# Designed miniproteins, single chains, continued (4): the designs that were tried, part 23

Each design is a single chain, and the fold is of that chain. pLDDT is the mean over its residues in the fold that is shown.

## One batch from the design tools (miniprotein)

Design m12828
Fold by ESMFold2-Fast:
Structure m12828 (fold): chain A 72 residues (1-72)
Amino acid sequence: SSLIEALRANAEALRQRLRGLGREAGMPEATIERQADRILEAVRAGDLEAAVRLLTEWERELLEARRRKLAA
């Protein structure tokens, strides 16, 4: 699809955005890199369903990290 092709063309920008958001939320670097790698693997493979599922999991982890940071 045009969306997955655009994501693939901008994979490095997506990685940097995920890193920025994760670091801002106080997520462990190892967690950020693991999740980013999994998302980018799905994007590079052209697997839109896997990419969407992994991005949804990333958003859940990001929200939980932000909640923990706010509670501290």
Scores: mean pLDDT 83

Design m12829
Fold by ESMFold2-Fast:
Structure m12829 (fold): chain A 61 residues (1-61)
Amino acid sequence: SLEELIEKAREIAEELRKLGFPKYAEEVLKMVEEAERTKDLELAEKALESGEKALQIAKQM
């Protein structure tokens, strides 16, 4: 579950980077790295949620 959340968040960060939003990708990846380091499931969920929201907005630009 934690590993799956981290993997999905990393995929979203890469998509954000490809769309030209590297700063949003960096913020998501920082949360992912901290969640992986601390084994924080809640932080991993927040990283994914934040990334998904950013991606949805980016796709509309």
Scores: mean pLDDT 82

Design m12830
Fold by ESMFold2-Fast:
Structure m12830 (fold): chain A 79 residues (1-79)
Amino acid sequence: MSEEDFEAEVYLALGEIYLALANLDEKRGNYQGAIESYEKAIELYEKALELSTDPDLRAEIQKNLEYAKKKLEEVKKKL
């Protein structure tokens, strides 16, 4: 694992934490909080993707990024 791939994994993990927080806020009806957390997850996943060179890691980040973007659009419709 390169140092860049290690940093990408850290950003991926942080993005996953914000994604979990967004899901929790959405379940509680806090749609504004969910939007903010999904937007933060997207930023972190985009940073992870910029740093990542491993094809499997990139595929995982891309999957999570697409999921977060889809959830953001869904939750915006509930405001």
Scores: mean pLDDT 87

Design m12832
Fold by ESMFold2-Fast:
Structure m12832 (fold): chain A 70 residues (1-70)
Amino acid sequence: MEAELVEDARRAKEEALRAIEQGNLELAEQTIEQMRGLAEQARAAGALEAARLLEEAAEEIERALEEALE
């Protein structure tokens, strides 16, 4: 479960970063919200490493989105 969550998050991050490159900023915002929601669920379940990786993925998308909004 934890490994699957991390892999799904990694794919979603890649898609969100490509969406930013294509100007689809709304998809990036949705992905950030999804990643943070999953991180909270993982933390509540005791999957602290998955929660950390999900939060890091959300932060990477958020930084790319902020750069695109310059």
Scores: mean pLDDT 79

Design m12833
Fold by ESMFold2-Fast:
Structure m12833 (fold): chain A 92 residues (1-92)
Amino acid sequence: SAAAQAGADQAAKNLASLGAEASASVSGNTVTVTGKNAPVSAMVAAMSGAVSAELAGGKAEVNVDGDTVTVTVTAPDDATAAKSAQALANGL
């Protein structure tokens, strides 16, 4: 949805403000935010964002590969996807 995409885009902007090369994508009810060349502070923030997304009803998975952090949030419906994407952004 447009709301889930807006939340994902805001999460990427928040990660970028922490020094990561950040991008976001939404596919169905799955939100993916990736930060490349991420400092440790951005990685810690991504983990906090993931916790916030779970508290909003999404299922969050955080993967760290070298200097790349990826947060994937899967939701049961569009309203929860939008809410958890916004919570991810706010938790960053």
Scores: mean pLDDT 86

Design m12834
Fold by ESMFold2-Fast:
Order: C-alpha cells, then structure tokens, then sequence
Structure m12834 (fold): chain A 85 residues (1-85)
C-alpha cells in the first residue's frame, strides 16, 4: 500500500515542509522544502532530522494519514522521537 502525505515541523530551528511518498516495504521518496533562512550547517542538520522523521513516519503511521498534512508534533506523538525544538 502506497501512502502520500506532508509533514511540517521545526528541525534544528528551521521550519521545514516535507512531501513524502512511500510504502511500508520500500524506502520513501522525500522532498524537503526549507521555509526559513538558515546557515548551510543548520540546513544540513534540519534535512537529516526531517528525512529520518519521514522514514519513521512511513513505517509507523497508519494508512489513514494518506493525503494529510501533519505537524512535527503530530508525527512525534505517533511514535517518532526527538524531532521538535
């Protein structure tokens, strides 16, 4: 089963929107969009945390999130750890 959803959250002080397309038995396709100005180091750290969040979300979240936009808090509450400021 394929799921598509968005995550918005703050990672390393940077607001990020991710568009996620994935299946539970495959590596997800993740598109990362930075919503705030940040240093290259902050962007690199934010992208690493954001991509890990998306990978975990595909594995842990139910198919009912398909087509939804989730906050980082919502993803964290659904079993993804240490992703928010």
Amino acid sequence: MKIEFEIEGTFAGVRVRMRVKGEKDKLPEVEVEFLDDATPEQRALAERHARRSAENAVKLLPESVNGKRLTGDEVTRLGVRNLLA
Scores: mean pLDDT 68

Design m12835
Fold by ESMFold2-Fast:
Structure m12835 (fold): chain A 64 residues (1-64)
Amino acid sequence: AEEYYKKGLEALKEGKFEKAKEYFQKAIELDPNFSKAWANLAVALDLLGKYEEAKKYQEKAKKL
């Protein structure tokens, strides 16, 4: 989980928002309670213009 999360952060830093989304999704598949991965998945979705999905996953992160 942590390895994919770190790769997601690096992808965000590089402006690779779709790749960041993929890495954060893999992190939560391995650890569904990884609140930081849910929060940064929301960030990646927001940067991709997927505001409704971003809002949903931000709420998920806050409840974990």
Scores: mean pLDDT 81

Design m12836
Fold by ESMFold2-Fast:
Structure m12836 (fold): chain A 51 residues (1-51)
Amino acid sequence: MRPVDQLSKEELIEEAMKKGLTKEEAEKLYNYFRHTGLTIDEAIELYKKYL
């Protein structure tokens, strides 16, 4: 699975929304994790657990 730093903003938002996030939650996920080597699934797990 590609890390989030290799996804465009549009790709990341689309993938996060497919996994059940709202557009607003997906934009927050992008802003917090876009410079990390985390996969989108790892980023979503951390977002839901701590944010």
Scores: mean pLDDT 77

Design m12837
Fold by ESMFold2-Fast:
Structure m12837 (fold): chain A 83 residues (1-83)
Amino acid sequence: MKFTIKVSASGPPEITVPFYEQIKKKLEDAGFKIVDEKLDVTYDSLEGEIVVETDDEEKLKKLVDELSNQSYQGVKPDISIVS
């Protein structure tokens, strides 16, 4: 099944882009296959969509919940799964 993970963060690209890349790395390290992505970056915000293909929805939900409780250099993202 395919799941879309939406990532939203406020801040300059020097902080938001590395944070987005860290989220992607955490998904890949957990064994999820990224099949598509969309990234929109402005001077003060980031909106990203990461599409993963997996049959383990509960593992994905757990990881996304863990990621949403983390902050990176003072930036706290909004991370959600869209079905």
Scores: mean pLDDT 80

Design m12838
Fold by ESMFold2-Fast:
Structure m12838 (fold): chain A 69 residues (1-69)
Amino acid sequence: MEEVIEKNVKGLVEASKVLPESLARALARHETRRLYEEFGEEAARKLVEKLEEVDPELAKVARETLEEL
């Protein structure tokens, strides 16, 4: 699980460097929801925590998505 979360964090950060802001945010929402559905709330919460360390803006999007679930 942690390896999957770290890979997802890296992918989102790298995507945010090349994608428009709106698409990077949409991707963050999609991946947060996917992690929640596949691995549960704890995994999605850990994704938010890891994103806060590297990209606070994407972390906010992921956190807002988690709150809607």
Scores: mean pLDDT 80

Design m12839
Fold by ESMFold2-Fast:
Structure m12839 (fold): chain A 56 residues (1-56)
Amino acid sequence: MEEEERRKKFEELVRYAKEQGLDDATARAIAEAALIEGVPVDSLVKAVKNRRASPE
């Protein structure tokens, strides 16, 4: 796969995650995981939000 297409997709995923209320660092981590593991970013965003909905 072309690296430029991958980078563009990564940036789009980061922006989407940030729009969902995640900070820059978390958004980048989720975007990278989604690209590497091939899972929908929505699933990772939901997992992070569910984790934070149960604070210690």
Scores: mean pLDDT 74

Design m12840
Fold by ESMFold2-Fast:
Structure m12840 (fold): chain A 80 residues (1-80)
Amino acid sequence: MVQPIDLSEEQEKKLMELLENNEDMLKAEELLKQGKLEEALELAKKAAEKIKKETDDEEIKSVVDTAVAHLEALLEKKKA
């Protein structure tokens, strides 16, 4: 079982700030709510790349990568 990465309070605040200031992430969330998984995944990947460039925190980068991988798995399950 893949263990979820537990972020500290300080890391959680930093991640939330990065997410709130990322237009692509906000659009991806809206598309996900509309059931447009493929379009949401493309924007989430772009948002993830930008977030990883804005932070040197390897745990935050790992959490972002895990979220993208989870969306990819959901889309693959729908196509199978």
Scores: mean pLDDT 76

Design m12841
Fold by ESMFold2-Fast:
Structure m12841 (fold): chain A 80 residues (1-80)
Amino acid sequence: AMAALREAAREVALLFARALKERGLAVTLPAEDRTPGAEELAELARAAGAEVRYVSPEEAARAWAEEQAPAAQAAAEAAR
């Protein structure tokens, strides 16, 4: 059960890492946050060839909003 859940989490993380690499973005997490999953995600992204760097929370929020913009725009156009 745990192995299947972790495998699914890795699949999602890998997909996310690829998206980050294509956009030239980095994994943004507080270095002081000792969440094991966050550390594993950073290592997984680096192993996938994605750049792992730290960005400000403001820039991370903006990048997230901008990444959602194409999907939101596509949804808006589909609703037209």
Scores: mean pLDDT 59

Design m12842
Fold by ESMFold2-Fast:
Structure m12842 (fold): chain A 80 residues (1-80)
Amino acid sequence: SMSERIEADFAADAPQLLAGIRGLAAKAADPNTSPDEAVSLVVAARLLLGMLEIAGVDPETLEQARRWVDAAEAAADAKL
């Protein structure tokens, strides 16, 4: 099915998705990143996190990615 194919594609890209989430989250949390840019980066990181969830990665990897995004969101909110 289309969903199974999408899952397989995301599973192949899981390391790249994880690296992307980490990079976006780190940039959003950076003190030199503007509040508006930080919010946009958090939104992008949450979209990639959704793709990582569809990819069916192990729970530990998924939880680590969620922690990066949640910490970045808290840092972005602190800039407002």
Scores: mean pLDDT 80

Design m12843
Fold by ESMFold2-Fast:
Structure m12843 (fold): chain A 100 residues (1-100)
Amino acid sequence: MEAEREREIEELERVLEEHEEEVRRAVEEIRAGTASQEQRNFALGALEARAELLARLAGDEEALEKIREIRRRAAEGADPAEVAEELERVARELEEKLAK
């Protein structure tokens, strides 16, 4: 609706795409239990932002609520590997919806 918000979303999407490889590596290190606190924060933050962006683009309110729950569990000390997997699943489901 607003041109400014549309540009902001588009730019965020490009930044996330550029950082996709870095996020992937950080997620692999989280799964291996070797990730630093900085890598965990970066990877989870990027995965959350991407999933939320995709949910907004798809107009999927249920997915947005799911992402908020995952975020809350992460803040409460949930396993970072489990959080990353859930965020990746949500993002993949939303990508499939948007591609179709």
Scores: mean pLDDT 75

Design m12844
Fold by ESMFold2-Fast:
Structure m12844 (fold): chain A 59 residues (1-59)
Amino acid sequence: GEEYLKKAEEYFKKGNLTEAGAYAIQAVLSGNEEAIKLLEELAEKGEVMAQVYLRRLKR
């Protein structure tokens, strides 16, 4: 969870939205709910994987 979120934030800061989305999804799957906020930001910026994942997300 935490390691994946850290990687997602790193890629997001570098402007690599595709990698940021992939790692944010892995963070959520590992139980890190803070990654959901990053996925929402990525989806708003047009990142397709984040948009698709958020539509399927269940608690």
Scores: mean pLDDT 78

Design m12845
Fold by ESMFold2-Fast:
Structure m12845 (fold): chain A 82 residues (1-82)
Amino acid sequence: LSPEELREMAELAREQAKRYAEAAAKDPERREVYELLAKALEHLAEALEALAEGDYEAAAEHFAKAQEYYEQALKEAEKLLA
């Protein structure tokens, strides 16, 4: 992946995060899941931008946060299946 491709992926992640944030506002049953997915995607975008700049330490930190928010989203989604 080139730095330019990483930045393009980051922009797509931010666009998807905005869509999830908007969905959260309109769906009270799934609000927590959508809000956590939006946060995960924002951190994914930051990680991809850091990778494009060669900042591997910042990228690793943001990837870890993205994974944590994604895990929280899965746990909240699981409650809806119970």
Scores: mean pLDDT 87

Design m12846
Fold by ESMFold2-Fast:
Structure m12846 (fold): chain A 65 residues (1-65)
Amino acid sequence: AEDTARKYEEVARAVREKGLTPEQAGALASRLGVDADKLDQRIKELGTGPEGVARAAEELAREAK
């Protein structure tokens, strides 16, 4: 269960450090084996800018605890 949280934390870190787009963040999530569709939906709720993308991944990491 914590493994899913750690993977979303990795996505969030990459977004904050490298400025990943929603598409790049989704691709990373898919590569890591976590739900990219769930991430895309949360990004739509929070915003497609860098802060919204980072927050979406961070919230999903907290929820996957």
Scores: mean pLDDT 82

Design m12847
Fold by ESMFold2-Fast:
Structure m12847 (fold): chain A 61 residues (1-61)
Amino acid sequence: PMVEALLRAAEVGDPEASEALRGLARAAEQGVDAASAYWQKLAKEDFELALRVQELVERAL
């Protein structure tokens, strides 16, 4: 499932990306719209971190 994949991806040596992935996983538990809103906010606040998170998610999913 998506939540488990995101939590697995969070087990990386990048603490900022790890924390963002755990936040995304919690949002995903509430549904796709919540996950999308979380990622959009992350991308607006820290675009480079959002790109790192996207790459980790793509490799895990």
Scores: mean pLDDT 76

Design m12848
Fold by ESMFold2-Fast:
Structure m12848 (fold): chain A 56 residues (1-56)
Amino acid sequence: SKREKIIEEIKKKLKELGIEVSEEDLELAASLVLTFGIPVEHAVKILLTILELDKQ
């Protein structure tokens, strides 16, 4: 499905950055891409921002 492909692309980019994310966060980022048509690069940046807020 489109969702699974987007999740895999996001997951691959995060793995290259050495960052671990939950499946829930991956699905959130994929939903942003699918719902608003934002680029995967932007969804990754949003997810990283959310992770930093959750950490701090």
Scores: mean pLDDT 77

Design m12849
Fold by ESMFold2-Fast:
Structure m12849 (fold): chain A 71 residues (1-71)
Amino acid sequence: SKAKALEKKADDLSNKAMDSTDAKERIKLYEESIALYREAISLATDPSFIQDLNSKINALEYHINMLKILM
């Protein structure tokens, strides 16, 4: 489905962020991942899938906040 394709793309970007040593680049990649997860949620109808995507968004928002404190 289109929603699952967006999730996979977001997962790929978040993994790339984890491999980056540049805090600003990591934040940008996490923000792009969150945007794609939100698009996936807008297209999703399965409550369990939506819950999983929201959990992923929350984890990335936490990482962004931690990185911003260190900048």
Scores: mean pLDDT 87

Design m12850
Fold by ESMFold2-Fast:
Structure m12850 (fold): chain A 85 residues (1-85)
Amino acid sequence: SAEDYLKKGKELLNQRKYEEAVKYFEKAIEVDPNHAEAYLNLGYAYLKLGEYEKAVEYFRKAIDLDPNNVEAKALLKIAETALKE
C-alpha cells in the first residue's frame, strides 16, 4: 500500500539514506498520486540531497494537495532560498 511505502521511506530518512528514501516515496505516489504526505517527504529527501529544484516542485505539490500544511510552506521557503544562490 501507499502507507507501507511511506513508512519504509520515513525509516530510511531516519537512517539518512535519502536516495533510497526517494525510491519508496516515489512508489507511494505511484500507488496514490494525491498523497500529500508522500510529496512532502519526497521534497524533504530531495532537500537533504541538495536537489533544490526537485524539492521546490514536490513541496508545491504537497501544498496544492494540503494548503494548510505549515511545515510544507516553511520547507518550500528553505528550498527556494537555497535555489537563489
Scores: mean pLDDT 89

Design m12851
Fold by ESMFold2-Fast:
Order: structure tokens, then sequence, then C-alpha cells
Structure m12851 (fold): chain A 56 residues (1-56)
């Protein structure tokens, strides 16, 4: 499933993904109700809060 970032998200540690508003992310795994494991267009993987993304 694909998501679009609704806000800029800063990388805060090695487990999180830094993204810019409007970036398209691919869901690799749903980790919890609040977080997904996602992959960006450059092949970087990390946790993303679901509140800052929308389904495309």
Amino acid sequence: MKYKATEDIQKVNDYTLGVKKGDILEELKRVSDSYILAKDKNGNEGLVPKNFVEEV
C-alpha cells in the first residue's frame, strides 16, 4: 500500500524514516496502530507515524 506524507518528518534515530511533505512511501509492514514500516523513493526504510501520512 502507498502513502503520501502530509508533513515533513525529521529522522530522530536509526529506526525512523525522515521524509518531506508530499513524498510517496511504500508500506512494508504495519508495526502498530500508530506506526508503519515504510520505504521511500531512495530505498531508505524506517518507521513512520500514521498520523503524518495519508493513503494514496
Scores: mean pLDDT 81

Design m12852
Fold by ESMFold2-Fast:
Structure m12852 (fold): chain A 73 residues (1-73)
Amino acid sequence: GIENAEKEKKKAEEYKAQGDNENAARHYTDAAALYYAAGDFENAIEMAKQALALDPDNEVARALLAEAEAALK
């Protein structure tokens, strides 16, 4: 649930601070998926955007962003 999403977000932020953009993007994508599964679409959108900022070709993050934005309509 939310606790696991928060842990993945923290890991992503730690990797980003270290300059490890590859691992940061993966953990942001995982956080987005976990927030989405929990129904927290606002945080899912934010995490997917962070993943795409580091890896614009990330298909999973792009799909999660589209699905979360659609869920808010």
Scores: mean pLDDT 88

Design m12853
Fold by ESMFold2-Fast:
Structure m12853 (fold): chain A 86 residues (1-86)
Amino acid sequence: EKKENLEKALEYAKRALKHMKEGNYEAAIEDLKRALEYVKKSGNKALEAMTRKILKAVENAAKQGSDAAAIDALEFLIDVLEQELK
């Protein structure tokens, strides 16, 4: 079901945010890739495009050692996923 896929995406997005705040970029990237797969299964193309852009931002942040923008983007994704589940 679409709702179940979005609930799983939200769980992984929250895990990614926690790992980013802990400086664990590798775990954050893997969790965000899992979130993206669940967003794809939901069929929401706009949310898929947004999640892909955020994944790229997190990957770039990991390379640069700067996480503030990536954390902000992840918090925004979590807010959008929570809104979609209402």
Scores: mean pLDDT 84

Design m12854
Fold by ESMFold2-Fast:
Structure m12854 (fold): chain A 119 residues (1-119)
Amino acid sequence: SLKEEAEKLIKEGEKLADKGFEAFKKGDYESAVKYYEEAIKKYEEALELLEKIDPNNEKALRNLADAYAALGNALFKLGKYEEAIEAYEKALELLKKVDPDSGQVKAVQNALERVKAKL
């Protein structure tokens, strides 16, 4: 079913995001970016499948938001400030949609302000 296929894509994305986080912790920010971009693609594919049955799937939207925030962090470490801003803004849009009162909204806003201060 489309739901089962979407759940599989979400799990594949989670595995890629975990690899991204491991790379980030080791200071391999280029690999972290690649893994987070791959995770984002998996979550976006899952949401596309869910569009007509569960278009506001909170788990998929939350995972996508988390992946964009993590991508922003890795891009910031690489000095790619404009790309980091874009990633953080995507994360913030998604977080405000699914969990506007979360501490992650403030964390992403603070990260966005720090990056903008570098420009």
Scores: mean pLDDT 89

Design m12855
Fold by ESMFold2-Fast:
Formats: C-alpha cells, structure tokens, sequence
Structure m12855 (fold): chain A 60 residues (1-60)
C-alpha cells in the first residue's frame, strides 16, 4: 500500500473504534481528517456523516 492510503486506512480504523466505544465526536474528527485523503475520501465522508448524527444525538 502507498503511504497515504495506509495513513488514511489507519485513521478510518481508529475512527471506527472510537465510534464503537461511544466517542462519536472523536470518530467524526478522525473520519473528517481521513476524508482529505483521496484514496479513502468517499468512505470516510460517508462515515463522518454517520458519526456526526450520533454525536448530535449524544449531545441532545
């Protein structure tokens, strides 16, 4: 894997763990960072929106 793709996948994996452990705010930030990497952008953007929705629900 190229270094950029490896970094992007790492951030997505960390964000998924944060999402599962009940920290959707952290997950959203990690997915948003990953969405800046073209190779994972589409996946990260979709997951960031899901994390944001969960964060908004938690905040309420």
Amino acid sequence: MEKERLIGRGKVAEARVALKTGTPEEAYKLFEEASKIPEVRDEATRLAEQAKALYDALKA
Scores: mean pLDDT 77

Design m12856
Fold by ESMFold2-Fast:
Structure m12856 (fold): chain A 64 residues (1-64)
Amino acid sequence: MRKEKRERAAEVARRMAENPAAPWTVRELAEEAGLSPAAFSRVFREVTGVSVRDALAYQRALAA
């Protein structure tokens, strides 16, 4: 993965953590990172070690 894509995915992950109650979708997160949903899902997992859907489920659990 290129550093630019990895860094954008990491920044989006940080923003998710700052707003755990926000109704984020994979598409919205991908747009924030400037990637397609498929590319974002791949890069996000490479950077964080978890799928973007699992990360969203975890954020919702923390907010509940």
Scores: mean pLDDT 73

Design m12857
Fold by ESMFold2-Fast:
Structure m12857 (fold): chain A 80 residues (1-80)
Amino acid sequence: MSEEEKEKVRIEIELGALYTALVMLSYIYKQEGKEDLAKKYEELADEIGRLIRDIPNMSVEEMRKALEEAKKKFEELLKE
């Protein structure tokens, strides 16, 4: 694999890990009766799911920026 392909794989793994965490937290908050918070986590999970699907059509720079943006949104949700 090229270095670019390896970087794409690394970012895909990180996005997948974020997706799993968001799905899990959405479920937990829903069980706790925190419906609004659960929906926010579900919405971000759906957004990251779409990003993962689009990876074959993205440049490494676009993927890196998308991962950074996803992490920022996750940090914002953790404040709630």
Scores: mean pLDDT 85

Design m12858
Fold by ESMFold2-Fast:
Structure m12858 (fold): chain A 99 residues (1-99)
Amino acid sequence: AVTLTESGGGTFKEGETVTLTYAVSGPKPVWVVWVQVSGAKEGSILAMARLNPGETLTLVLENLKKEDTGRYVGLAYAEPTSDPAKALAKGEGVEVTVV
């Protein structure tokens, strides 16, 4: 099975920088994306890469605004796609709150 381990969420102030990361584990390379699933950027692909097992994808959010508040999740795919129905794995997600 493919699994995603996510980190980097929390509460931040406007103007700060946050780095969200996830690592993939599984038997084969996969395509992985960071997507916001709640908040102003809901449904947008924010970062995408092809990762080998144990590699990490980062999403850096600079100059945080209150609209960056939301839940961010990783999705893993066998092929490059943005279709959530084709995901092999979905992470639990991390929450970012900007105060």
Scores: mean pLDDT 78

Design m12859
Fold by ESMFold2-Fast:
Structure m12859 (fold): chain A 74 residues (1-74)
Amino acid sequence: MEAEKHLKEAIELLEKAIELLKKHGKITPEVQQLLQQADEHVKKAAELGAEKYPELAKEVQKKIQELQEILEKS
């Protein structure tokens, strides 16, 4: 239950960060805070049994890859 909540929160934070990056074309202080919060949720989920939620973990990885591609392109 707790790991699932942290993974879902991380996905929401990453999606918001991606939207802001696409809108502004650069890392803003708001984007940095969203990425920091998402990273904290991912770490907590890993400690709490994220392996029980493989589909959510895949979604997190997909969002991280999309984020990295945007940053590499910029």
Scores: mean pLDDT 81

Design m12860
Fold by ESMFold2-Fast:
Structure m12860 (fold): chain A 65 residues (1-65)
Amino acid sequence: AEEERERAMAAAMGISVEELRELRRERERLLELAEKNPDTREGAIAYAAAGILDAALSLAEALAK
């Protein structure tokens, strides 16, 4: 069912499943960058960017039902 969920989420966002998987990897990369650089402006920006991606992915998941 994960493939079906990914397809529904990707469709809700207007992207491909491969692009959705790339966004998920990018979110994890940004979170890791933020965690490694917590006292930097770059780390704060990475955390904010990851939060925006997470919100978009969560909305897509909700729309996918």
Scores: mean pLDDT 79

Design m12861
Fold by ESMFold2-Fast:
Structure m12861 (fold): chain A 88 residues (1-88)
Amino acid sequence: SLSEEARSLLPRLDEVLAALRDRLVAEAVAAGVDRAEAERLAEELARLTREAVEAYAAGDLEAGERLLRRAEEVFRELLEKAAAAKAA
C-alpha cells in the first residue's frame, strides 16, 4: 500500500529529497533560470513532497493526494521556467 511504501521511505526521505533538490536546481540554473528562483521552487517542491509522504505514512490518503497535487503544480512551474529560459 502507499502507506507502507511511504513508511519505508521515511528513514531516507531527507536524503532522497536533498538529492532531488540539488539536481533540480542544477538543471534549472543550467537552463538559465535564476538561482534564487530555482532554489525557492525546488525547496517548495521538496517540502510539499515531504508533507505528502508523511501524510501517506500516517494513512491520510486524502491529505497525501492533495499535497502531491500541489507538488506537481510547483514542479510544472519549475519546468515551464526552465523551458522558457532555454528558449530565450
Scores: mean pLDDT 87

Design m12862
Fold by ESMFold2-Fast:
Structure m12862 (fold): chain A 77 residues (1-77)
Amino acid sequence: DELAREAEKEALRNSERLRELIEAGSATLDEVVRLGSEAIRNGQFLKDKGYSEEVVRKVHEAGGLAAAAARALAEAA
């Protein structure tokens, strides 16, 4: 299905974008939390559709990075 392929590509793209923002130090706390939540949601969507565990894991890992970054930013404030 084209919709399923697009969802997979978008989830991976969002995961990669989140990583870029964190590494560049340009992400705000709100933006990191939002993108992380989207990555977790996209991973769950892909899992429900029967996509590979590797793809789901990468998307969930991006969500974990966002959570860690949000905690670090909160502690710095």
Scores: mean pLDDT 68

Design m12863
Fold by ESMFold2-Fast:
Structure m12863 (fold): chain A 82 residues (1-82)
Amino acid sequence: MEKRRREVTERANDILASPELQPYLDREAQEKMAQEGKTSEEAFRENKWRIAQAIAESGMQRDADDEAAANSTRALAEKLAR
């Protein structure tokens, strides 16, 4: 379990550092903040990280279930950012 969590965290950090994904992450994080009734930068950063983690987990699961699927979490996230 911990090894998988570390891999997800590493990929999520890479997604957070990706310029191409920033508009998508910002929008989704703002929507989550509105649903939670929060306005702080701290809550924004937490929601943004959770979204990146979800993208990382989705990409890793596809890699495990279907080797022909997305090559990386970044490729999957880029498709979702459209």
Scores: mean pLDDT 68

Design m12864
Fold by ESMFold2-Fast:
Structure m12864 (fold): chain A 60 residues (1-60)
Amino acid sequence: SLAAEAAARARAGDVEGAAALLQEEFGLSPQVARGVATVAAQLGLSARQLRQLAESEAAS
């Protein structure tokens, strides 16, 4: 659900709000979370795609 909310915020142009949720759910650093949120906003990522990207970054 947090990934879906993050995707919705990114689509609305709220990159910082999306990044905050990604930090909370996936433990991403602020810089990485902002990067993921920016990509999600620019490419219109689905919740599934955003989750996969966030999990990949968290594993790196």
Scores: mean pLDDT 83

